# Ledger of designs, part 87: designed miniproteins, single chains

Each design is a single chain, and the fold is of that chain. pLDDT is the mean over its residues in the fold that is shown.

## One batch from the design tools (miniprotein)

Design m3029
Fold by ESMFold2-Fast:
Structure m3029 (fold): chain A 91 residues (1-91)
Amino acid sequence: LEVEAARASIDLLAEMAEAAGMPEAAERVRELGRRLVEALRAGDYERAEELEREILEVARPAFEKLKEDPEKLAEFLARHAALTAEFNAAQ
């Protein structure tokens, strides 16, 4: 489930960056997300932690930009809550 959870989170962060008008950040999130999935599959948890931190750093400006559009921000927060509930129910 960790690979599936990671992929869902990466897709959400990339969509958030696109909605913020930052397609380069969205592409970078997807690129790093692919590397994260590879690290998780290889059991390289140290590398996975590094990639997760980098993904969050890349996504942070998009999150800040979305604060200018509270309706869009609320949509992504609701989707994040739904993903968290789904993966918690599966654990």
Scores: mean pLDDT 78

Design m3030
Fold by ESMFold2-Fast:
Structure m3030 (fold): chain A 77 residues (1-77)
Amino acid sequence: VSREELFERLKEALVKAGASEELAEEVARKAVDLWERGASIDEVVKAALETALKHVSLEQAAKMAAAVGEVLREVEE
């Protein structure tokens, strides 16, 4: 999976999870940067949760972090 393809998949999943386009882009970009550096799925999901928590409720941030984890598990397979 290319960096661009991963970014678009993450952004789409985050928007479906209720993120604004701007927040989805911010979280997706951070997730792609960490994943490309060899971070684990758990590390990327944690970073996504921390980023989302600056902007949305814990419940919403958890849904967004879960969406990131789901996309990355599909990419790993």
Scores: mean pLDDT 84

Design m3031
Fold by ESMFold2-Fast:
Structure m3031 (fold): chain A 90 residues (1-90)
Amino acid sequence: SNVEERLNQEALKQANDLYEGAKALVELAREYIEKGDKEKAREYVEGAEGLAREMEEYAKLMSPEDQKKVLEKVKEARELAREARELLEE
């Protein structure tokens, strides 16, 4: 239906915006790790993890084909956040 197609398109847009946000937060986390500001870096890692969770919720509103594409981006965002979190651990 028209409503389902519009919901899919809006969910895709939101998920892509969240994906770009998650990548930006991981980049900020890495910068603050290098600066020795572990508290701020942790906040950015937690932010990126939160955006990845929101992407997964939007993926539930998508067609199976678009859901697969977004879930690969969720996996990538989670892996980037995990790697940044490991750099935070002493």
Scores: mean pLDDT 89

Design m3032
Fold by ESMFold2-Fast:
Structure m3032 (fold): chain A 95 residues (1-95)
Amino acid sequence: SEEEKKRKEAQEKMKTFNELEMMAAAIAVQVLKEIKKRGLSLEDLSEEEIEEMLEKLLDQYEKDAGIELSEEERKEVIELAKKFMKELEEELKKA
């Protein structure tokens, strides 16, 4: 039916968005852990260095998961990861 088709398409779009958010969260946490292991904070790194770390981790995530992302999806994941990193660091600073 037409209603079932529309419902399925909406569910698939929601699932894809949630998958991109989960990828962003995973790579963001891993970058923050690596920065901490080096005795550094986000403010000690350039935006370019942070983006390079995120891109390398995303490439590894795609290979490990057997997923191929579009260029647009990769950009969205990186931007979400940057936002997540800032939010996590701010939360960790709240005593």
Scores: mean pLDDT 77

Design m3033
Fold by ESMFold2-Fast:
Structure m3033 (fold): chain A 81 residues (1-81)
Amino acid sequence: MTAEQLKELAESMLEEAAKELGVEVHPESIEETLEKLRELLLKLVEKYAKEKGFSEEELEEAKRRAEERVRALEEQLRAAE
């Protein structure tokens, strides 16, 4: 995967998360895209956790996984170019 493809993927993921939460975002940089993506994924995780009756421990684990996913994407972007 190229850095360009990874940036497009991150932007696409951000748009889908924003759409699901009913908000609109316009990132001005890839760093802002990743920061917004992290924020929106954490909100989605919290929303789903409350709806499914997650324990506090399960919620924290789900938030950690979401943060790890964003970090992995950021690391891949830095490694690609």
Scores: mean pLDDT 78

Design m3034
Fold by ESMFold2-Fast:
Structure m3034 (fold): chain A 74 residues (1-74)
Amino acid sequence: TEKVREFLLQLVEAQKQGLQPSPVVLSLDEMARIFGVSRSAVTATLRKLQREGILEATRVVVDGRRAVAITPIR
C-alpha cells in the first residue's frame, strides 16, 4: 500500500512539472500486479489521495477494461 501511495505522489509531482502527461491513464489490474497488492488496495489509496486534495481519479474504459485517468489537483 505504501509503495502505491509513493508511486502516485511521484506521478502527480511529475505531472505538475510537465514530465508526465495529464491525465495519465492507468489500469487498476496492472497497478495491483506491479505492486503486488489487491485491486481494492489500489482503489483505497486513490480515494484517500482524492480526499486529501492531491489528485483526481476519473473512471474510464480503455479496450473494454476499466482504468482510471489521474490528474493533479492544482
Scores: mean pLDDT 80

Design m3035
Fold by ESMFold2-Fast:
Structure m3035 (fold): chain A 73 residues (1-73)
Amino acid sequence: SAEQRALLARGLRPLLADGFTASAVQTVAGLAGFPLDTAQAEAAARLGNEALASGDPEAAVEAVVDYVETVSA
């Protein structure tokens, strides 16, 4: 839902400072109602870090949100 996506994005923003870890993404996603297994959490963290390395923190949050919503559907 839009509310779950917003909650996920809010939880992910603090992670921008130090980069995404699979454990942190898994915890934040679970709290937002998107349960992830370890492989999905690792993939989400990787996607977020790749976008963050490109210098676009907003795109990094969006990439993680879109991936998490897709694999949790």
Scores: mean pLDDT 85

Design m3036
Fold by ESMFold2-Fast:
Structure m3036 (fold): chain A 87 residues (1-87)
Amino acid sequence: HMKKVLFVYRTEEERKLAEELAAEVKALDPRVETSLQEVKDASDLLIPLDVQVVVAPDDILEEIGPIAGVVLLPLTASPEEVLEALK
C-alpha cells in the first residue's frame, strides 16, 4: 500500500509549516505521497479513504475529533513522528 499523508492549513503561516514538514518527510522517505489542502474551517476538510495520517492545525484537530483508521498530528509534529504514524 502507498503511504499517504494529508497536510491541512488555513493561513499562509500554517501553509509554510505544512510545506516545510511535507518536504522533510519526503527527504526522509521519498516513497511517502504528500498532499496539501486549504480549508476555511473543519467542515471543508475532505479526507480521502487511502490517507493514513492527517497533519492539521490544533483547532481543526479539536473540531474533527478522532477518526477511525486515521492518525491525527499537529503541524508542530516532527517528520519522524509523521513517519512513525505511517507504520
Scores: mean pLDDT 84

Design m3037
Fold by ESMFold2-Fast:
Structure m3037 (fold): chain A 68 residues (1-68)
Amino acid sequence: SEALARAFVQRNSGLSEEQADIVVALARRVLAGEPLEAAVAELMRRLGLSRKQATALLTGAVTLLREM
């Protein structure tokens, strides 16, 4: 669920609720067919995360959204 994806992002990153919502929104775009690399690059630009952090958070959020 989206609530589980948000909770995962916040627990694993220390990001605010608003920042976690950005990660979840990008994860939804990946689930809808956007390339993961494009979402990772946008997340790095918007939140200043490393590539490793952005990839881990997006991959985890996509997995949790799929389990809805």
Scores: mean pLDDT 83

Design m3038
Fold by ESMFold2-Fast:
Structure m3038 (fold): chain A 78 residues (1-78)
Amino acid sequence: MLTPLELRILGVLYDEGPLTARELAERLNVSQATVSRALDRLIARGLVERLPDGRYALTPAGRELAEELERAALEAAE
């Protein structure tokens, strides 16, 4: 299962689009090193990709998972 930090990264990328590791660290209030390690794990899982400009974006699989997580959260909040 994904860690809480990995889930938060997917949510931020889904809502705000492609971001650098620094921008993710600022939004999540964690160190850039912590975010970079989580991004490496998400890339290994095929959920995130690194763009040529240095930003990170959801893959199609990552976008589908983020959409499912948001839907499940809305259903559970009833």
Scores: mean pLDDT 82

Design m3039
Fold by ESMFold2-Fast:
Structure m3039 (fold): chain A 87 residues (1-87)
Amino acid sequence: MEEEKKKELEKLKESLRNLLELDLAIRAEKYKATPEQIAAARAKIDGIIDEVVNSLNIEQIKELIDQYAKYMTAVTNKPEEVAAAKE
């Protein structure tokens, strides 16, 4: 039981990380961010994932990821890239 929840949680953490990294990459390109600004933003991703995992249950994290993916698809108009990141 705990191992199954841990594996599901790890997959959700990976999906959330991939979506945050994709969002960062798109924004960095659009705003011509410096490598230092990108590194600072990337360092915050781990903290965001930890806060989400510690504050939300698995079902809430799934809903958050689904909503984030829908938001990313709407703003990027790149559903295939968002779907790949979500996996």
Scores: mean pLDDT 77

Design m3040
Fold by ESMFold2-Fast:
Parts: sequence; structure tokens; C-alpha cells
Structure m3040 (fold): chain A 65 residues (1-65)
Amino acid sequence: SLSLEDFKYIFKKYDINGDGYVTQEELESVPGANSSYYSILDNADFDGDGKVDLDEFEKYVNSLL
């Protein structure tokens, strides 16, 4: 079971530019990414562009925990 801080760390790792956004392709490149990450993007992607900001990701993750 991952904690919220672990999810924030992962998000920050892919946000190399410091924009606070992560694309679907970035998450697909995660070494340990599975269906869980795809599901999170699919539900948190408010733009439908295959991207999600940290706030939306955090809200979705918190709703699952």
C-alpha cells in the first residue's frame, strides 16, 4: 500500500520541468506502472488530452484511499 507522499514523489519525478503536470506517455514509461496508473489518468484527466495535474491526481488518489 502506497502512501500519498509516495504518489507525490512519483509525480514530482516525472514533472522534470516543474510544471506540475504529467502526460500519459510519462506514466506509461514508469518502470512499475500497471493498470492502476492508467486508471488514475483516465479518471483524473479533466482535459481528455492524456494529461493530469498534481491537484487532480491527489484528489483522485485520496478518493481511493
Scores: mean pLDDT 64

Design m3041
Fold by ESMFold2-Fast:
Structure m3041 (fold): chain A 110 residues (1-110)
Amino acid sequence: GKPFDISKLIPELQKPVKLMVEYLEKKGVPYDVLLSKDNKAAAIFPGGLKSGKVPVLLVPKGTSEEELAKLATDLGLGIGWFKLYNLIVEVGEDSDEEILKKLDFALKLK
């Protein structure tokens, strides 16, 4: 499909989202990206929104547990799901390798 426009994201999210999107494109995996209303958080749905796969949530470093819960609820999933499967990327904390491991794990969840 058409590449996602990374420039819509805040600068802090551009590098990790680009990494994940390019990884999925290289593997031939379709995807969707949803942005929070303030463009400070992103959810990447490997396989796309219609796939039924669990998204990976990207948030700025220092995002509170209350803010994480609100973001997860807006996606139709509780924060406990993301915590249980370690599917939250904190921008500036997670390495490129850790980000891609979380993405691969999300692809394997049913």
Scores: mean pLDDT 74

Design m3042
Fold by ESMFold2-Fast:
Structure m3042 (fold): chain A 64 residues (1-64)
Amino acid sequence: SAVEEAALHVVRQMVEKFGEGAALENLLAAARGIAEGLADRHGLSPEQRERLVRAAEEEVRRLH
């Protein structure tokens, strides 16, 4: 979805800028915040929000 593409783009940029030397837990917390903020802005359902948060966290784990 366009919202997922936007979330993953922001997560990738966040990891590129702040990932080096950052704890994984901090990057995961930031990715959750990004996903939750976008879910709220776009009026996503709880189930869609959960999927978006998982996608954002998986992207952090893939890149870290």
Scores: mean pLDDT 86

Design m3043
Fold by ESMFold2-Fast:
Structure m3043 (fold): chain A 71 residues (1-71)
Amino acid sequence: MSRELAEAAIEKAERLLDEIQTALLRMTAGIMLSQGASPEELARELIRTASLVASPEQAEELRRLIEEVLA
């Protein structure tokens, strides 16, 4: 379930991000899922990664999309 939700969130994020930014989100999700992260922990780390690599406007939109999918 968490893996499917993570993939759905990243697919939505791909529309807002370039290839490198999307790859960083996928890597973060992979690491978190391998460590048994909850959907809430996964959402927090994906939002954090997005905030580091995207513009403030894109990061806020991504935060909303990730929270919607993983909540």
Scores: mean pLDDT 74

Design m3044
Fold by ESMFold2-Fast:
Structure m3044 (fold): chain A 61 residues (1-61)
Amino acid sequence: SEKFQLEVEIGLLQMQISVLKIAYQNAIKNNASQSTIDDIQKQLEETQRRLREAEERLRRV
């Protein structure tokens, strides 16, 4: 069950990263504020970190 939960979490995190990358490109194209761009980048970095941690945990199960 832990392996299955990690695989589901990894899939969801990969989807979130894809959405955030689209949001980033849209923010740049629409000349969004620097604070908005920074917030998207922070969310992207946090989500990528969570993905790496989940993938590492999956390798140890």
Scores: mean pLDDT 89

Design m3045
Fold by ESMFold2-Fast:
Structure m3045 (fold): chain A 71 residues (1-71)
Amino acid sequence: DEAREQAARSRSFTDLPSLEEAVRKARELAREGYWALVRSRDGTYVLARPDGSMLVVRPVGSGEELLERRR
């Protein structure tokens, strides 16, 4: 079950000091085989998967918008 596997392999962190640190942390976790959800201090979320895909979601005004996908 992919959903259960993803939950078991998920790691999350909040309030990292910058987007660069959030990306670095997410990349490290994904390299270790985890699905990573990392939030930076400015409210940006970084989603990374072990397959190398990464999504960056930034707050736009008071909302959030999906910006890019990397693989």
Scores: mean pLDDT 67

Design m3046
Fold by ESMFold2-Fast:
Structure m3046 (fold): chain A 87 residues (1-87)
Amino acid sequence: SEEVEALMDEIIALAEENNLPAEIIEVLRELRAKARAGELTDEVLDATDARLLGLFLRLSDEEQARYLPVLQKIGALIREARALLDA
């Protein structure tokens, strides 16, 4: 879906503009690659959510406070992509 691919591009742009940790950006790039390949599933989205949470919890308290608002926006875009798969 072109709409899902556009959401993935917006997610990457937000992550890069806000200088998210490289490990988090890599997870999001893997998600975008899955979307472009037509391999985006609920299982892939659930695995991505778990990986992002695990990486976030390894950050310092200061880094968590810094990145939380951007990660919440990214989470909302991931939920929009999930809704489009169910449509």
Scores: mean pLDDT 88

Design m3047
Fold by ESMFold2-Fast:
Structure m3047 (fold): chain A 63 residues (1-63)
Amino acid sequence: LEALAEVLKTFPENPPKEVRQAELYLALAASAPPEQREALVAQATAHLKKADPNFDARLAAQQ
């Protein structure tokens, strides 16, 4: 979750739709019960990968 939030900060001020969707899923995950949090984080990750082919490298840099 934290590493994904750091990756989101690297996108431009007006990010593509997929990045905005990822932001929404991360916000939902922060407020969700534990059993739903993992699924919401997975959705955020999928949207980020779709927006950025270098996503895996950026995520690794934040870990």
Scores: mean pLDDT 68

Design m3048
Fold by ESMFold2-Fast:
Structure m3048 (fold): chain A 70 residues (1-70)
Amino acid sequence: SEADELIEYVRAKIDEYEAEALKTGNRELLMKAADLAAVEIGLITDKLFGGITPERLERYRKKVEEIEKE
C-alpha cells in the first residue's frame, strides 16, 4: 500500500540520517531523524487504529517534505 511504501521510505531515511550524523557529528541530521521517527509512529498508529485515508497520507507526505527541505 502507499502507506506501507511511505513507512519504508521514512525508516530508510531515518537510518540514513542517523548513520551520517554518527559519522560527521552533525546534530541537525539527528534532529531530522527524530522528526521522521515521529512521522513513522504517527503512520503506524493511524494504520493500527483504522487505516490511513488518502488525505491523511498526503499530510504525512508534506511533513516528510518539510523535514527534508534543509
Scores: mean pLDDT 86

Design m3049
Fold by ESMFold2-Fast:
Structure m3049 (fold): chain A 86 residues (1-86)
Amino acid sequence: KPIEEKDARDAALGAGIAEGLAAMLRSVYRLAGDEEGAREAERGQRAARRALRLAERGGDGGRVLELLSTGGERTYRAGRRALEGV
C-alpha cells in the first residue's frame, strides 16, 4: 500500500499546486477581510503540505489522497463562505 515512485512524483506535483492555490486564496480572503475564509484556506494549505511531505517520503497512497481531499474540501468551503455573503 506504499505509494509507487511514479505515483509519488505525480502526487507531490499535485500537492504542490494545491498548496500554492490555497496560499493564494488565503491572501485573497485576508485582503477582503474574511478572516474565517482565510483560516479555512490555511487549513487546506496545511493538509496539502502534509500530503506533499508524505508523497515525497513514499508513504501510503491512500493517506496522500485523504489529505489532498481534505485540503481540497477545506479550500472549497473557504470559497463558498465568501460567496454566502452575497
Scores: mean pLDDT 69

Design m3050
Fold by ESMFold2-Fast:
Structure m3050 (fold): chain A 87 residues (1-87)
Amino acid sequence: SLEALQQAAQQVPESLRQRILEGHQSLAPHAPPLSPQMLLLLAYAIQLRNEQQLSAEEIAGKLQDEFGVPLETARELVAFALSLSNL
C-alpha cells in the first residue's frame, strides 16, 4: 500500500533522496519528473538492499507483493535504484 511505502521511506536519509533525484536527472534528462510514488519505491528498494542485502529479484518480488507493482515494472525500478546506489 502507499501508506506502507510512505512509512518505509520516512526512514530514508535526505542524502539518499537527493541522490535519487540527481541520478534520475542525469540518467534520464528528458524523462518526466519522478512522481512521489516512484521516488518512494526507488528509496525503498535502495533501503532494502543496504539494510537487508536483498538481491534485485528479492526486492522486485517485495515491490510486487507489498505494493502491487507489476513484476516487469518492479524489475526496471530495482535495476535503476541499484544503479543509483553504486554512485
Scores: mean pLDDT 75

Design m3051
Fold by ESMFold2-Fast:
Structure m3051 (fold): chain A 60 residues (1-60)
Amino acid sequence: VSEEELWREAEFTLLLIKAVVAEKAGDYDEAIKWYQEMKERFPEEKELADERIAEVKAKR
């Protein structure tokens, strides 16, 4: 495993944590922002991000 891959995974995890924390705080717009940034920076996770965004929008 490359150092670059480890940093990329850590960055993805940080974005996911930020989104989940915002969602639990009821800050749905902030959560959507972080999930959108996640899917732009990690296109391979687009399906996960889109699913989470849809769920957050439904909770509004």
Scores: mean pLDDT 80

Design m3052
Fold by ESMFold2-Fast:
Structure m3052 (fold): chain A 84 residues (1-84)
Amino acid sequence: SGEEGAERAREAGLEGAERAEEAGRRGDAEEAGRAGREGALRAIEAGDRGGSLGASAGTGGAIRAIGSAIDGAIRAGKPELGGG
């Protein structure tokens, strides 16, 4: 059902976001970006199978994963420029 696609999409986005956050904490901007992109792609693919409900969830999951990738990359940035 559309609900199943939406749930899969939410899970994929969350997994990508979590991986991106972990990479960011250890200073790995490249891995944060990769995790976010993989999560976003998985969320969109899962959501596409769920009709309008799945598409909405896929977009939300992708936004979440990409947002975490951006946050992770910023966190992995040059610490000398933050909080001087």
Scores: mean pLDDT 77

Design m3053
Fold by ESMFold2-Fast:
Structure m3053 (fold): chain A 78 residues (1-78)
Amino acid sequence: SAPLSEEELEEKRKILEELKKELDRIAENDNEKERLKKLKELVEEAKKKGIIDDESYEIQLEQIKRAEEELKRREELE
């Protein structure tokens, strides 16, 4: 496989910076359920754009799923 060009690396850095800004905006939302939904969308976007690999993608999705399940249990158990 050909190595990534400098231009491609700069594009990935720009995407990462934009994702970081989006993450900061999500963190300001008081609704935990909405934050988890937005985080999942960001993780899927990062995977699609090649910012994260398959292993990191699966780990992040599993963590988000566990957080969603914990939030649901907390709501049911008070």
Scores: mean pLDDT 74

Design m3054
Fold by ESMFold2-Fast:
Structure m3054 (fold): chain A 90 residues (1-90)
Amino acid sequence: AAAATSATIATVINTIKSIAANNNTTILNSSDLANSIIAATGLSLATVVTILQAMQLAGIISIVDATSLDLTNLLNTSLSSAIAKVTAVL
């Protein structure tokens, strides 16, 4: 089972915000996003996928299509609030 701590969740959220800023976009390919998080953080694929699914369930990221995620809500959510929402659904 993939366990995520508040520190791990914060690392993933900050990494996503950096990726969005570097790409100057709020819409990212889900596989590219997951691979970029793994490369930046050293976290396992299972941990990254679990956190991304929890973010979707918490409503802080949205599915645009089969391969794309909308990060607009995440970028407008404070780090502490995003961690709390993700932790509540893990």
Scores: mean pLDDT 79

Design m3055
Fold by ESMFold2-Fast:
Structure m3055 (fold): chain A 98 residues (1-98)
Amino acid sequence: DNFVAPPAPAAAASPADAALMAAQLAELEAYVEKVKKTLTPEEQKQLDRFLEAARHELEMTAAAVTAAGLDPAVITDVLAEIKAELDEWMKKLEEKQK
């Protein structure tokens, strides 16, 4: 494919921040895929919506980190909060099955 996409707009994440965000997102996606195997189809749909929202949050965080010159650790901190929310949702889901 000889089509070279134009460079990302100025509000986009730097290549380093984008790479870190992509790595964090891949870790989250792998965790979500593993969890999905234990869930009902309806719960899997809820988890898919959560993952889409989390992807958007991570993309916005990476762009903000680049634009403001913040520590890339902010991206990993956001992933930690996302994982904590997912763990709490899973815990409540298990409690409802009793």
Scores: mean pLDDT 74

Design m3056
Fold by ESMFold2-Fast:
Structure m3056 (fold): chain A 111 residues (1-111)
Amino acid sequence: MRARELAERAAELANRGEAREAAELAREAARLAEEENDGRSAGRAGSAAATAAGKAAEQGDAEGAEEAAEAAREAARAALKSTGREGAIGASAAGSGAAGAEFSAELARKR
């Protein structure tokens, strides 16, 4: 499976509230995006991870929110290493996703 397909699947799972599974797929998508030098897919993985972190926080799952935050950080790292045409767009999206995920994890820890 390509990084883009995994990132899209992760977003679908996150949107359905399957936060932990979404975080795992987002992390896999980020790793494949780094291998493929696909900054845009890394950005999508970061966004999916941010959604997963938010869902985990809503569910009171601090551990799941932290796993999603880790996936978002991996996605941001992959996007920053990308030298492809859309690397800058992916890096911006993944960086925003990582910030959002961290915030969600922080909220979950306070509950």
Scores: mean pLDDT 79

Design m3057
Fold by ESMFold2-Fast:
Structure m3057 (fold): chain A 84 residues (1-84)
Amino acid sequence: SGAAGAAASALLGVQNSNLTEEAKQKVEELLRKALAAGRAGDVEAAVRYMEEALKVVEESDSPEEAKKAVAKGLREAIRVAREG
């Protein structure tokens, strides 16, 4: 599904980012939940988890450029999930 693919793509982006280790762990947990929801066809739950992940990124102590890059990827993933 579009939601599952979007969540998987976002997860890879986070893993390769310069976010702090604490932020990566929390965001990865949320994106794994989004991926599971997307695979089950629960688009609303997948979007909710990705929105929560976006908030964790923006509120973290991570470098500004890392936050911008990951936030952009998450916003696109949310858009793709909603449209699929």
Scores: mean pLDDT 87

Design m3058
Fold by ESMFold2-Fast:
Structure m3058 (fold): chain A 99 residues (1-99)
Amino acid sequence: MAEEQEQIEAARARIPELAEEISARAGVELENARITLEALLDVVTELYLEKPGEIEALDPEALEERLRREMLRRARSEEDREKIEETLRTLRAYAEAEE
């Protein structure tokens, strides 16, 4: 818990920097990138606290699918949910174009 907490806090401190990089590289809007990164860290933090064994048992594809579903479920508003969905679609398309 302490080690994971430290890594999550370090990652959260870098969200503005990462959001600018993602926005510049993948063409997502800066605000959408920030909202999506905040949602991702919140989901990762909660899943590791609630179900660490389940997360460790998932293969990478299943983990990605689970994280996506949890991010959308925990969006604070319908507007945030749509922004997260658009950002994830754009990032996936960008990643697939890079192979």
Scores: mean pLDDT 74

Design m3059
Fold by ESMFold2-Fast:
Structure m3059 (fold): chain A 60 residues (1-60)
Amino acid sequence: AVCSKLRADLEQLAKADPDALGVYILTETNLDEGQKQRLVQSLKADPEQAVKELVAILCP
């Protein structure tokens, strides 16, 4: 499924390059500015939790 692939790709990106995941959140998602800023802050504190939150928003 598309959502399973997205989750795997985002988890891999978070482990390999969390800064690139931050750029992805800011530039490639259609989230509200507040959600984008919150997710970027979560990514700095806990990348795994940030990926879970992002996937829950993009793939409900």
Scores: mean pLDDT 78

Design m3060
Fold by ESMFold2-Fast:
Structure m3060 (fold): chain A 60 residues (1-60)
Amino acid sequence: VIERARELAREAGLSEDQIKRLVELVEASPNPEAALRAMEEAIKLGWSPDGLLEAVQLMA
C-alpha cells in the first residue's frame, strides 16, 4: 500500500517532500488501505497537492 501511495503521489505531480509527507500520513493511518482509496478518489477529482495532503492528514 505504501509503494502504491508513493506512485500515485508522483503521478499526481507532488514534489519529493510532499510525497514523503503523504506516505508518512498513510503509514500513520489506522486504515492505510482506506486512506489510499480516498487519495485515489481525490486525485481523480483533481484536488491540488496541498488539498490532497490536508485531506489525508484529516483522515489519519
Scores: mean pLDDT 73

Design m3061
Fold by ESMFold2-Fast:
Structure m3061 (fold): chain A 80 residues (1-80)
Amino acid sequence: DLAAKVEAAIAEEEPEAERLRDTGGREDVYRLMMRVLDRVEAQGGTELATLARAALDYKRKHPSAPPEEIEAIAREEAAK
């Protein structure tokens, strides 16, 4: 079950997420999210991880972009 694999990946990064909540900056949160996505991909969620990475990269470069634009660009990048 993909949902169970995603939950397991999040749980493994929970201690780092708690630390970053108190001391981390935006860049540290971005790196944590990328590590969670690496775990999701390793557990068979390749399509979801690819889509989410593209969305995070676009949002990081274009912080004012609306959700609809981010989703469209992420889907285009994932399809390449």
Scores: mean pLDDT 69

Design m3062
Fold by ESMFold2-Fast:
Structure m3062 (fold): chain A 60 residues (1-60)
Amino acid sequence: KLKEAYEIATKAAKEALKKGLSENEAKSVAAQALVDAGFGDLPPSTLLQIINKALKEAKE
């Protein structure tokens, strides 16, 4: 469910940022992780909200 999607996106974004990737690259990595986990069918607005929240959390 949405909590699992958020956790997956946050983990992917943290890993990307730790490797020195930009915020835009980290967003792309998080988006791909969500698609790979089966969340690609969510509305685009919902995916963007999850990715943006995950990126903010990953930066903390």
Scores: mean pLDDT 81

Design m3063
Fold by ESMFold2-Fast:
Structure m3063 (fold): chain A 65 residues (1-65)
Amino acid sequence: SPVEKVVKAALEMEGVITAEDLAKRTGLSVEEIRQADLEIAKKTGMPIVGQEVNDVLKEELKKLL
């Protein structure tokens, strides 16, 4: 699943999550990253692109796996 690939990549990131960095880490296009981010936002209540990585975000992302 593109969502699972994005979640796993984000859990290994530090600092601000960018669509471009996620695309490079997952092999997905930036458009596919943005579509996966919309799906994550529907499930968690917030998009992850543009967010700073922190423990709260990591715990929410782990729930999607």
Scores: mean pLDDT 83

Design m3064
Fold by ESMFold2-Fast:
Structure m3064 (fold): chain A 88 residues (1-88)
Amino acid sequence: DKEKIKELTEKVLNGTASSEEAKELRQLLGFPSIIPEELLTWAETVPEKYWKPGLKKVTEAYLNGTGDEVDGKTAYAALRYLDKQIKK
């Protein structure tokens, strides 16, 4: 649902989303509920300055039907931002 993704993305980026809303956005974007520790360790190599822009790029790609064109670094940056919002 494009409208739901837009609404949840705005709330997450503005810091007004609940942990449940952030989890819902993660699920709608196709990220797994449980992230392997190996992938989290690799994702730690992505500087935090890329996390929020990464989420914006991933959400734009999903809304435009170009999700398969998102590079791994951008996808992991988005995932790190979502995880930070879920665990806050």
Scores: mean pLDDT 73

